# Designs tried in a protein design run: designed miniproteins, single chains, continued (4). Part 1

All scores and structures are predictions.

Each design is a single chain, and the fold is of that chain. pLDDT is the mean over its residues in the fold that is shown.

## One batch from the design tools (miniprotein)

Design m12001
Fold by ESMFold2-Fast:
Structure m12001 (fold): chain A 60 residues (1-60)
Amino acid sequence: SAELAALEREYQARVDALAAAYNKRLAAATPEERAAVRAEFLAEARAVFDEYQAEVEKAK
């Protein structure tokens, strides 16, 4: 549906913005810091995905 397509575009935009912010942090991080920064990114990306899945369920 058009609603599901709009939700997918919103999700992709949110993930892209999050990735851009974390890529800047990773570029400035030491090798030892990168694992922690990457873990933070994955946790936030999972939260965004969980929100997206909940909205998709409502939009069925």
Scores: mean pLDDT 85

Design m12002
Fold by ESMFold2-Fast:
Structure m12002 (fold): chain A 80 residues (1-80)
Amino acid sequence: MEFKKVQSVTFTPKTSGKPKVTVTNDSDVDKTYKVVLKNEDGEVLDEEIVTVKAGESKVVTSTYEAAAGATYTIEIYEEV
């Protein structure tokens, strides 16, 4: 599987919990995405692979418990 990074968002949560991101597929074909959660140092904390049908959105929930006040980055990759 080859993946290309399409989005990156850095955030600092106000409350502890598992981060969620909505992945939207605006195309007319089904696509596979990889959602990667990283800490401030760029270390990978969680990876989720999701297939989103054409024109649909899916909420992807991380398995990692993020700490309030710590900074994280979520990167979204599309299969090429």
Scores: mean pLDDT 83

Design m12003
Fold by ESMFold2-Fast:
Structure m12003 (fold): chain A 100 residues (1-100)
Amino acid sequence: SLSPEEQILRMLEGLIEYLRSLREEAIKNGDEKLKETLEKVIALLEEALKAKDPEVALQAVEESIALLEEYVKEHPDNQKARFALLVFRHALRELREIIE
């Protein structure tokens, strides 16, 4: 079994890779607002990855959800952004279970 710290690091790395792919699609589609939102979220997760602190990881995922919710509120028909929000909400639940 992976340690709690290793599970958190792998989760953050996976989320960063997922968002980098979504950012590339946003660039190709000319969606500047999604690109900017994803770049902010990626930066938060990269800072959390450097900190190696479960509480910092939790705060980064919560802030990422807030940023994605703002984008989805303005762009409710963007299915990929809505799916990203669901992914992050699931990650938040998993992270809380790991930190317990």
Scores: mean pLDDT 89

Design m12004
Fold by ESMFold2-Fast:
Structure m12004 (fold): chain A 64 residues (1-64)
Amino acid sequence: MSIEELEEKIRKLEEEVRKLREEVEELSKKLSKEDPKLQEAKRKLLETEIELGLLLIEKGVLEL
């Protein structure tokens, strides 16, 4: 994968994390902490943040 393709994937994941954080915040205002919908949104956010972190590490290695 080229650095340019990796940067585009990172940018897309950063936008997805931003959207998921906003969704979790909105759901947290409307739903209980035990609501399955809120728990699913939090899980998706965590999974996406982990994926973003791994791509940022990969980019750092490729730039060496």
Scores: mean pLDDT 80

Design m12005
Fold by ESMFold2-Fast:
Structure m12005 (fold): chain A 88 residues (1-88)
Amino acid sequence: SEEKKRLLERLLELIDRAAEALREGRGEEAARLLREAAELAEELGDLGTAKVLRRLAEQAADESLSPLEREELAAFARMVASILKLEF
């Protein structure tokens, strides 16, 4: 459906932006984007992905994260996006 395609495109865009924000040390922005992505995943009926994205948002908001830990979270977010592309 048109609506499902648009929701998916927005979801993937938000995850990509969040991954970039994490890599740049913008954890609070990344957390906000990941929470928004979780809402879109919920609208798509993918409650499992929504839960994963909310957990990533909580981790992204942690100001004590090292640059390496932020890079690892960014890589995991990109992996979630890759799985979503295969699912839809």
Scores: mean pLDDT 87

Design m12006
Fold by ESMFold2-Fast:
Structure m12006 (fold): chain A 68 residues (1-68)
Amino acid sequence: AEELARAAREKVHELSDAGKVGDTWDELVARLKEAGVTDEQLEAFKALVDRMKAGGHAGAEAIARAER
């Protein structure tokens, strides 16, 4: 699960560097799917982001807040 989430995070880094992350979680998900991330990897990534958000991780919180 965390391994799958890592693959999604790598794509987030690539999209962020290109300025293509988007403003919402839904838009981020669409960008990641275009970059080849699977639904399974996105679900694992979402679960990891939720855990990190609860734990107060600043970087993950920024992404999680795009969900509103």
Scores: mean pLDDT 63

Design m12007
Fold by ESMFold2-Fast:
Order: structure tokens, then C-alpha cells, then sequence
Structure m12007 (fold): chain A 94 residues (1-94)
């Protein structure tokens, strides 16, 4: 087994959990869920922030507050991907 494949699987698990939380908290439809998944898998933070802004504009105040918390969580997810990449580099250095 390759460490890179395991790291990719870990990242996908984190993405799936994030999408599930967003779907339940915001009542997202299938189209929104697919867009979120694509952006998360690509690590497109700018695209994610833009999508969250669009969702906030069409949401009530309570959902807008949840979106802000989720946005913070998504930034942490991106940092986790960078940490995984660094671990792979250290293994490959050997």
C-alpha cells in the first residue's frame, strides 16, 4: 500500500464528513452538495468562499451564522490537506 493513496483516502473521508454536516445544517439540495464536494476535493478555497457567500445571501440569519462557523471549519480542512502533503514529502525524502 502507498502512503499517498492512504492520505488521499483520509482527505476524502474528511470531505465527506464536511459535506454531510453542511447538508444537514443548511438543508442543501443535491446540486449544492455536488458543487461543495467538487470544490472541497479540488482544495479550491476561493470557490468555496464564493459558494458560501451565495448560500448565505439566500439563507435566514440562523443559517448565515452556521455558514460562518462552517467556513472556519473548511479552512481547517484545507490546512489538514497541507499537513498530509508535508508528511508524504518527509517519507519520500528518506
Amino acid sequence: SSAAAEAAARYKEAVDKTVEILKESLGLDEEDVERLRELLLKGDIEGLKKLLDELAKRSDKEKQMKLEIIKEELESLELMKEAIDKIIEEIEKK
Scores: mean pLDDT 68

Design m12008
Fold by ESMFold2-Fast:
Structure m12008 (fold): chain A 70 residues (1-70)
Amino acid sequence: MKTFTVTSTWTDADGRTYTSSFTLTEEQIEEIAKQIADYFAELENRPVTEEDIEKWKERILKVLEAHSKA
């Protein structure tokens, strides 16, 4: 099972630093991609396709990979 871990660090107005990390599975990424693809397909007045889902999945994976290295 392929997983992606993202770590984010942010500082509030009081100077307190918080670190948050979360792990997404391939299945969770696919579900998010489906929701995004369906939304945009509806805006274009067309049915969602497997190609749309795969496109969004690839975009999400690319962003997660870049974020994990940055």
Scores: mean pLDDT 73

Design m12009
Fold by ESMFold2-Fast:
Structure m12009 (fold): chain A 59 residues (1-59)
Amino acid sequence: DTAALSQAIKAALEGKWDEARRYAEKAGLDFETVQKLAENVKKMRDGGLAGARALAAAA
């Protein structure tokens, strides 16, 4: 469920780890995956297009 995934990432970015874990379970994802997605979103926000290119090169 895309809505549950979005809520999980948002909660993780806000430091609400209990809520992030709960929404991750609703999305059928493990908490580790949600943490990695939240870190990637944060790097994209901080670096814009340059950050996105750095992430693509690192992957």
Scores: mean pLDDT 72

Design m12011
Fold by ESMFold2-Fast:
Structure m12011 (fold): chain A 55 residues (1-55)
Amino acid sequence: MEEKLKEIIKKIALGEDDPVLPGMSLEELFELADKDKDGKIDEEELKYLYKLIEE
């Protein structure tokens, strides 16, 4: 799921000018979700990324 989510975010962030947040790269989106920088996307962080994609 996490890998699939990253692919989706990458397509949105690199494929569109204003997909979710304009000018935000895949790494920045990942950092927003991974607030503890533990190298993992927890369930809540995963939902946060998903919400960013949808909104």
Scores: mean pLDDT 56

Design m12012
Fold by ESMFold2-Fast:
Structure m12012 (fold): chain A 55 residues (1-55)
Amino acid sequence: SKLKEEAIALIKEIETKRGTLSDEIIAEVERELAKATEEELKQLIEQLKAEKARL
C-alpha cells in the first residue's frame, strides 16, 4: 500500500541518518507493517515525520 511504502521510506531515511540502516532491519519492518491497519500506518507516518525532523 502507499501508506506502507511511505512508512518504509521514512524509516530508511531515519536509520540512514542514525547510521543503523541494515537489510535485516528493513525486512523486519516490512513484515510488521504488513500486519498494520491503515490507521496504525497513518499514526506511524506522523510519528516518523516528527522523528526525522528532530534529526
Scores: mean pLDDT 83

Design m12013
Fold by ESMFold2-Fast:
Structure m12013 (fold): chain A 70 residues (1-70)
Amino acid sequence: SFPKSLLVHADKDGDGKVTAAELRATLEAFGYTPTDEEVAAIIKEYDKDGDGVVDTAELAEALGLLPEQL
């Protein structure tokens, strides 16, 4: 449901990793008002290592996007 361009804005470092702070800032930039708890829930669901960072590919899955080959 979220636009594909949101992933490009979330990955500010270009290293394929997204922090909770970057995710929140990107969602707010696109007109969403997520709480810290909602952002943390998304990160927790897809952050298998528990370090507070999610791979761009895992974030795409979290936002309901299919792999690059749709």
Scores: mean pLDDT 63

Design m12014
Fold by ESMFold2-Fast:
Structure m12014 (fold): chain A 66 residues (1-66)
Amino acid sequence: YFSKVIQDKREEIEKNVEELRKIHEGAAAEYKKKKMQELTEDENAISRFEEAERKEQVEKEELAKR
C-alpha cells in the first residue's frame, strides 16, 4: 500500500517538474529538490511506522501464548 502511495507521489512530482520546466527551469529544479526531500522524509516515517506495527503484532502474539 505505502509503496504505491510513494510511487504515485513521485510520478506527480515528476509531472509537475516537467510542467514547471516549460515555464521556468530554475523553479522546476527548486520544486523537485524540495518535493524529493519531503518524499524521502515521508518514506522514512512510513518505514518507522511499519516497523513499530510489526513489533506490536509480534508482542501481542507472544502475550497470547502466555
Scores: mean pLDDT 75

Design m12015
Fold by ESMFold2-Fast:
Structure m12015 (fold): chain A 97 residues (1-97)
Amino acid sequence: SAEEEAAASREFSLLVERLIHETDEEKADAYIDELAALWVAKAKKLKLSIEEGVRLIREVRDALKEQHKDDPENVAKIEERFDKLIARFTELAKAEQ
């Protein structure tokens, strides 16, 4: 349903908000690994393609970039961390058994 889809998007956005406010790079990398593993598990359960999983991550990235549009440093940080997240998700999803 539209409500379930909106709730899932909100939950993901809340989790990634934690990531973009993290000042420790090592801790940020750990959050990226955790988020990537969670998305692989969810994609497998819902039988989503790698393409669909990446699309959902990009939607959250683009929404966050729009919210922080007036802060170029934060936009660059969001882009860098989400590129890492997309790469790790893709690698893990491709290695699925």
Scores: mean pLDDT 78

Design m12016
Fold by ESMFold2-Fast:
Structure m12016 (fold): chain A 71 residues (1-71)
Amino acid sequence: LLWSREELEEEIRELEKEAEELLKKDPNAKKTLEALERAREALEAGDLWSAEAHLVHAQALLVITKKEVEK
């Protein structure tokens, strides 16, 4: 596992803030928010592995969406 429960919660919160800002420019940021919601649900269920997997997916989606906004 790459992150502790506390680190996962903080990373989810930080990415949610970035995704909300990005959503103002690109509706594709909604996909990042959906992945973050799945990460949060897994974290609440105590499934840290699934939470980490969803968080990594959300990070990848955020990078892709930021790249599209720069065009």
Scores: mean pLDDT 79

Design m12017
Fold by ESMFold2-Fast:
Structure m12017 (fold): chain A 70 residues (1-70)
Amino acid sequence: SSEPPSPLERRVFLLVREATLRGEALTPREIAERLGVSQSSVSRALSTLEKRGALERVPGRGYVLSPQAR
């Protein structure tokens, strides 16, 4: 889909990207806490970004920037 990301999707992407550049992975809970939004909203945004190939889920760790988006 060529639809631009929502404001929340963009904020989630930028936060995860910055964390990945520091060698960190972020959980939905940590992202929700840092952005002041619900975990359900973050999980929905993360699902969309993962489907677009922007972010990857690391089991037991959280989310990181996809190699294709680096």
Scores: mean pLDDT 82

Design m12018
Fold by ESMFold2-Fast:
Formats: sequence, C-alpha cells, structure tokens
Structure m12018 (fold): chain A 68 residues (1-68)
Amino acid sequence: SAEELVKEGEELYKQGRYEEAVEKYREALALDPDNAEAWRNLGKALHALGRTEEAMEYYQKAAELEKA
C-alpha cells in the first residue's frame, strides 16, 4: 500500500539512504498522488541530496494538498 511505501521510505531516510527513500516515496505517490505526507517526505529526501529547488516544489505541493 501507499502507507507501507511511505514507512519504508522513512526508515531508509533515517538510515541516510536518501536516494532509496526517494524511490519509495515516488512509488507511494504512483499509488496515491494526493498523499501530502509522501510529497513532504520526498521533499525532505531531495533536500538531503542537495536538490533544494525540487524539494521546495514538492513542499509547495504538500502544502496545497493540506489546504484543500
């Protein structure tokens, strides 16, 4: 499920495995594109990888979904 994939990504993120965390969050979003938590976690992982502009876009996406 999308929830399982988010949990797997979060565990990878805690281990510093940011690229693998990104893949899990992308898989979660393929199942549930309106998952604000997955967008936020994707942004956090991308920020950790130095991909700051992409991270900001995904934080904005999460915020817009939380506003809806």
Scores: mean pLDDT 85

Design m12019
Fold by ESMFold2-Fast:
Structure m12019 (fold): chain A 57 residues (1-57)
Amino acid sequence: MEGARIAADYARQEARRLAEEGRLEEAAKVLTLASDKVAPYDPELAAELREEARRLA
């Protein structure tokens, strides 16, 4: 599996780990960066990632 879904899954895993440590700002940043990266390929997935980031901030 190559592409937007893999990038999003990896970002979500990293963000959850960071959030569990209380590093919410870093978790939100990881999701925002992933959202920007996948936006040209999957705008719905990008919007979902951005919403997750906003929820953490």
Scores: mean pLDDT 80

Design m12020
Fold by ESMFold2-Fast:
Formats: C-alpha cells, structure tokens, sequence
Structure m12020 (fold): chain A 73 residues (1-73)
C-alpha cells in the first residue's frame, strides 16, 4: 500500500508541500497554537517520507518541537 502511494506521488510536489507545511507549523508554534503546529508537523513529516526524504521528515519534527519549546518560554 505505502509503496503504491509513493509511486503515485510526485516527489518534487511532495517536497514543496512538506516545506510549506513545516513553515506553517513553525509559525503556528510561535503564535502559541501548539495543536495546529503539531498537526502540520505530522503532515509535513508524512510528505517528506513519501518524497523519499526520511531525514528531512525527522528534521521537520525536531524543528517544530524546538519552536514549541521556545514558545513556552
């Protein structure tokens, strides 16, 4: 199932979508909307994984987590 989904996904479009979702997640985190930030981070991570970039998926989660922790201060 996941293999078939990856074959149907345009990696370039998935990467661009993931980058936009990561950017939105960080902005939501900075604005204190932690729940929305987490949702966008998960969506970005999934798109990075589908694009074949699991390292970027991990990095996106880490960046959003850092933004969330900074927003708590």
Amino acid sequence: MLEALRASVDPERALKGAEELKKQAIEYAKNGDISTAASYAVAASLLYTLAGEPDKAREAIEEVDKAIEEAKK
Scores: mean pLDDT 78

Design m12021
Fold by ESMFold2-Fast:
Structure m12021 (fold): chain A 87 residues (1-87)
Amino acid sequence: SISKEAEEYYKKGLEAFKQKNYDAAIEYFKKAIEIDPTFSRAWRNLGEAYEKQKNYKSAIEAYTKALMLDPNDKEALENYQKAKKKL
């Protein structure tokens, strides 16, 4: 199960992302992952935040980790494929 602390950082990351504060979103998602490295949704959203900053290399690395943890994450797969075309 995902820890409450990891979920709280993840929620702060989502809020920062909605406000287009991608630097803050990245920091919060990284904190969630530091607490729970198996938090596949946090890896996916980390990738999306990097993609908004056009950091496609870091986005691909994050999406790859999300897909390793959850191979059925269709959104992570679609975002991975789109980001790969930007390299």
Scores: mean pLDDT 91

Design m12022
Fold by ESMFold2-Fast:
Structure m12022 (fold): chain A 55 residues (1-55)
Amino acid sequence: MILSDEQLAEVVEQLKAAGFSQEQIVAFFTRETEEAVKQGKISEEEAKRHIELVR
């Protein structure tokens, strides 16, 4: 995941407006951020922030 905090928040709001549940959105971004941390693309702290924006 390489979105800025603002872009991520906008995508989350659009998904909520489209009818996706909070559980579906959180599960998706949690998996994506875990993979990105494993690959060294983002820090655990950045992944945490992304998950907080999704919640």
Scores: mean pLDDT 73

Design m12023
Fold by ESMFold2-Fast:
Structure m12023 (fold): chain A 74 residues (1-74)
Amino acid sequence: MEARRELERAREELRAARSPQETGDATERYLSAKHRADPEETERRLRRAEEDLRKAGQEDNIPAVRRHLESLVA
């Protein structure tokens, strides 16, 4: 329950963020809370997103970078 509540709180903070600094801080907390709430699924998604980001770096593809970020926060 604690991990899920932490995740929900982090999501609310991310939605309430109004500045780049607040968004950055909220995103870091959200990703950490998401990993704690579902470690196995998050690890699988993170690995896939990391591979997408690596491919995006090679091909300089912005849509792949967006998918990477979406995968981490979904």
Scores: mean pLDDT 62

Design m12024
Fold by ESMFold2-Fast:
Structure m12024 (fold): chain A 56 residues (1-56)
Amino acid sequence: MLSEEERAVLGRVVEAEARRLGGSEEIAKQAGDAAYAATTPEELNAAGRAAARMAL
């Protein structure tokens, strides 16, 4: 349901937030990639939660 443009923006935001929370570059990249791959709001929400957990 999310466009490629929306996924690209959200991937960047999630990656930046994971870095800000103290996550490693690898964790931040994984979080961004997961958000970029999300096609539904539910998948995006799950990716965001997983990223926050990994960054902690």
Scores: mean pLDDT 69

Design m12025
Fold by ESMFold2-Fast:
Structure m12025 (fold): chain A 103 residues (1-103)
Amino acid sequence: SPALAQFRADVRALREEFIARYEEAKKAGATPEQLRAIFKDYLDRLKALAERYRAQHPDDPELVAYADSLIANIDTLKAYLDSLTPEEQEAVIDALYERLRAL
């Protein structure tokens, strides 16, 4: 659907904004706490985007499935990160940044 195509484009735009922001922060010598805050902001914005698309297009089953999957994955990732030490969160977030950059 056109709405699903636009949703996927907006997800990519958020990812690109996150990558640029995270990369600039790392280059500027940002603290691990600042890098975690940038990543958390990205997850919060991505979830809000998915919730808006789901609410606006309840009759689009492919879009709803994509939104629900994104929301579930974000909630799972947030719970996982919250279970880790600050040093472990640092390593996981940096690895996720590298993977997102490769997409």
Scores: mean pLDDT 91

Design m12026
Fold by ESMFold2-Fast:
Structure m12026 (fold): chain A 57 residues (1-57)
Amino acid sequence: GLEAAARALAERFGLSPEEAAGLAAAILSGDDETARALAEVLGVDPEAAREAALAAA
């Protein structure tokens, strides 16, 4: 679920809980454009972020 995905993103990429939750929510909702834009702003590879979030969800 969302909490597990957010935790995985925070631990792997050094994101704050709020940043990780926002990115995880965008990925899990299938909003690819928002997920990519957030990943770029946070300095995270969008593909790596998607893989980590989906594996943990």
Scores: mean pLDDT 85

Design m12027
Fold by ESMFold2-Fast:
Parts: C-alpha cells; sequence; structure tokens
Structure m12027 (fold): chain A 62 residues (1-62)
C-alpha cells in the first residue's frame, strides 16, 4: 500500500475525531510523499536509478 495513501487515510480519521492540526500535518506529508514518488518514477523512466532511489528514501523518512 502506498505511503501517501496511508497518510491520507490517517488524516481523514483525524478530521473525524476533530483533531484538525494533526489532520493538516498528515495531509501535508501525504502531498509531499506523492510528489516525491511521482518524481522518483520520472527519474527511473529516464534511466536515473540513483536519483529515483534518493527521492523514495526522502518519501520514506516522512
Amino acid sequence: MPLHDQLLEQGKQALEQGDYEKAKELFEKSKEVEELSRRAGERFLAGDREGGLRLLEEARRL
């Protein structure tokens, strides 16, 4: 299961519990993970395997 999907789901649960600050943080992390994963895919398609792996490592740290 993609990491950004997990963060998005957790953010929705936080909203249901009324924890708006936690939800905002989780949604921001989800967007960053999605963007990093997209750029990693573009790097792999261009043959830049090391660049793609670095972007995935950054996403995993969130």
Scores: mean pLDDT 76

Design m12028
Fold by ESMFold2-Fast:
Structure m12028 (fold): chain A 85 residues (1-85)
Amino acid sequence: SMREEIREKLERAYEQAQSAETEEEAMEIARKGGLEAADEVGASERQKRSVATAMELAAAHLFTLGEEGRQVARDAMEVAVDILL
């Protein structure tokens, strides 16, 4: 389904961000991945901005809160999936 395709693309971007060495790198990777996923599904500019922000904040929370941040980041990723519907 379209929802599953979007989720897989965002999950991949987030996994790539988790492999970054710094918070700033993780945020940039997540932001770019979110924008690429949004572009591939034909999202509006407003949806692209919202997804980029959600993915960026998710990556920042991972580095700031450690293990607790992983749960928050997962929730933010699901919000990004919902934005692209």
Scores: mean pLDDT 78

Design m12029
Fold by ESMFold2-Fast:
Structure m12029 (fold): chain A 63 residues (1-63)
Amino acid sequence: SAEQEAQAEEHYEEGLRYYKEGRYNEAEEHFTRALELASPEKRKEIFEKQVEASVKYLSSILS
């Protein structure tokens, strides 16, 4: 629905904001929520960002 798409966009934008701030765990949470709500056409882009945030978060805690 249009409302789900709007919510997906909001979560994706918040995820990008946290990612730019180096807050990768918060970014991952928002990207995960965006992916759940996203249309099929947007899922690949969001999934790639979710993976990137997860990798950066894990690197930070495994250091």
Scores: mean pLDDT 85

Design m12030
Fold by ESMFold2-Fast:
Structure m12030 (fold): chain A 64 residues (1-64)
Amino acid sequence: SAEAAFEEGLRARAAGDWERAVEHFERALALDPDYALAWDVLAGALAELGRLEEAREYAARARA
């Protein structure tokens, strides 16, 4: 489920595994595009990886 994928992303983030966090948050959004909280945490994880253009796009969607 989207919630399960989101929770796995949070665990990866807590472990400092930003690549795995992005994968799990992207999966959560693929399962539920209206999962607004996932947009914000995905943007944060992308920023940690230096993927700044993608991070800005997802952050803008999280604010919409």
Scores: mean pLDDT 80

Design m12031
Fold by ESMFold2-Fast:
Structure m12031 (fold): chain A 62 residues (1-62)
Amino acid sequence: SFEKELENALEYAKKTYEDNDEQLKRALEKGVELNLVAKAVLAIKNKDWKTAEELLREILES
C-alpha cells in the first residue's frame, strides 16, 4: 500500500513539476509558498532523500 501510494505521489509530482522546472524556479523567485508536492520534487532533485521522505510521508498521511 505505502509503495503504491508513494509511486502515485511521485508520478503526480513528475507530471506537475518535473516538466516545469522554469515554472518552479519562477515561483521560488517570486516568494510564492510552495505546496508539499513542489517541495518534495525539489528535495528529490537535490538528492535530499531524508527531506523527500518526510514530505512524501506528510502528503500521504494527510
Scores: mean pLDDT 63

Design m12032
Fold by ESMFold2-Fast:
Structure m12032 (fold): chain A 55 residues (1-55)
Amino acid sequence: SEDELMREAFRKMSREDLEALLRLLEELKEKHKDNPEAVAKLERAIELIREVLEE
């Protein structure tokens, strides 16, 4: 699945890089908060990164 491929990609990143990406995605979500489709996609990516960080 797309989510499985994204998790695999995130697992290949360092913890520091994942935390930096998480910050950038949260900022992007705030910037696009009036766009529900963008927010949903960003929230999904944020969720996957958090799952990988908790492994």
Scores: mean pLDDT 85

Design m12033
Fold by ESMFold2-Fast:
Structure m12033 (fold): chain A 76 residues (1-76)
Amino acid sequence: SAKEHYEEGKKHFKKGEEALKAGNYDEAIKHYTLAIEHYEKALELDPNFEEARENLLEASVKLLEAAVKKVASKRE
């Protein structure tokens, strides 16, 4: 269901946040990507799922942040 995909996306988002705080950028990228996939599936099932759309945007921004930090860490 849309709700089940939304909840799974939130679990992956949390794991991404934990990895990002620990400096584990590859792990953060992996989990934010999985969160995005689950939020997209939730929106495919329910196109008016406002919370899934908001969380999709946030996860996309966080994915970019993790990717940028990974590149920056390689150049130190």
Scores: mean pLDDT 87

Design m12034
Fold by ESMFold2-Fast:
Structure m12034 (fold): chain A 71 residues (1-71)
Amino acid sequence: MKEKIEKLEKLVKEMREAAGTDPERAFRLAREAFSLADEILKDPNATPEDIEKVRKLLEEAQRILREVLAR
C-alpha cells in the first residue's frame, strides 16, 4: 500500500513540474495518477490514513490539471 502511495506522490510531483513545460505530458501523468488512486481507494484493505493521503494527492493533481486546462 505505502509503495503505491509513494508512486502516486512521485507522479503528482512530476505532473506539477511538467505542467509548466509540457501540458500534454502533465495530462498523461494525471491519467496514470488518477487510475492508481482509484485502485487504492477501492481497496477495502486501505486504512483511513492511506485514504486521506491519497485524497490529498488527488486534490493536488486535480488542481494542477485544472490550471493546465484553464490555459
Scores: mean pLDDT 80

Design m12035
Fold by ESMFold2-Fast:
Structure m12035 (fold): chain A 81 residues (1-81)
Amino acid sequence: SEDFDKGVRALMLKKYEEAVEYFEKAIAENPDNAEAWTYLGEALLELEKYEEAIEYFEKALALDPDNGAARANLEEAKKKL
């Protein structure tokens, strides 16, 4: 997805609000994209929106239970609460 690729680029550039918008568009197009849910959670974690980040990491893990990145980030986000 073009929106997914733009989201990844925004995340790498630390443009977290822009990354959120692109990943939300990517998820609207393909809600089964576990990576998009994971990166949306990461962007929200950087924006200190911990409760929302937790919710989206849990969605990523529901789609891909072996996603180590989502699992590690979920544990980190929970420690921030």
Scores: mean pLDDT 89

Design m12036
Fold by ESMFold2-Fast:
Structure m12036 (fold): chain A 62 residues (1-62)
Amino acid sequence: TDTINLALSNAKEGLSKLTAEEAEEALSMAQDVVKESLTNEQADKIISELKSLASEVLKKNG
């Protein structure tokens, strides 16, 4: 759990430095992996946070 939360924090920092297109691709792949690899509850939480991060990155582009 702590490792996943740390990974999300690092992903947030990394995504903020990517172009909107690169961030969208990375988030799409991460969501698929998370949904397949984790429990439903953990996956839902992480996917929700990834969607928030995608929204923040896309705001910079459009």
Scores: mean pLDDT 68

Design m12037
Fold by ESMFold2-Fast:
Structure m12037 (fold): chain A 56 residues (1-56)
Amino acid sequence: GKILATIETSEKYPPVKVWVDVGGSKTQRIEDAAKSAKEVNGAGEEVKKKMEEYFK
C-alpha cells in the first residue's frame, strides 16, 4: 500500500504531497518522493532532505 505524506519545504516552494510505498525500501521511497517533487516544483533536494530526516 501507499502512505500519503505532506512535506513542508521552504517558502519558495509550496507544500508537496508525496506517496510513500510502505513495502518498498527506505532509499527507493526517498528517491521516488524527491523525483516527484522535482518534476512538480524543482524542490527535489529539499524533499529528499526532509524525507531522510523523516525516516531516521
Scores: mean pLDDT 56

Design m12038
Fold by ESMFold2-Fast:
Structure m12038 (fold): chain A 80 residues (1-80)
Amino acid sequence: MTPEEIVEEAIKLLREAGLEELAETLELSKEDVIELKGKISGEDAARLLEGAIERAKELGASEETIKKLEELLKEAKKLE
């Protein structure tokens, strides 16, 4: 997966988990990075996912959802 695809998969996962506002926030953050840099790097994807995971935990997301997000973070870190 590309860094952009990893972030898109995280957005989809958050929407499926009912965390719509967090998914929208992550989508906007993704668009901001693309506007500023022209692309999303593995480091950018990892940073965005780390913030999303922290917020998902605060919002009471299931352990299954958190585990899936952490696997996506692991993939993003491989691209750094």
Scores: mean pLDDT 86

Design m12039
Fold by ESMFold2-Fast:
Structure m12039 (fold): chain A 91 residues (1-91)
Amino acid sequence: SQKLLEESRKHFDLSNAYLAAGDIDGAVAHFAEGEKAYVEALRKQGLTEAAEIVAKSGEESVKLMKAGDTSKAGSVYASGHIEAIALELEK
């Protein structure tokens, strides 16, 4: 849904702002809320496999953020989302 996608984007933007400020806890909290909203949006569209891939990539991104590897966390997040959308939109 539009509202869930907008909620997800706002949380991801906040997560990036917290990372830039050096607040890893704030960044992780907002990233988790953004992923939750995105996963719910995918499930509401019936994109169950995409939702599971996004959730899994989100868990790995959180681990990398907590370990201080923000660059790799971003790459895992981006790759997972691209893969999930490509998979479920392929009819």
Scores: mean pLDDT 78

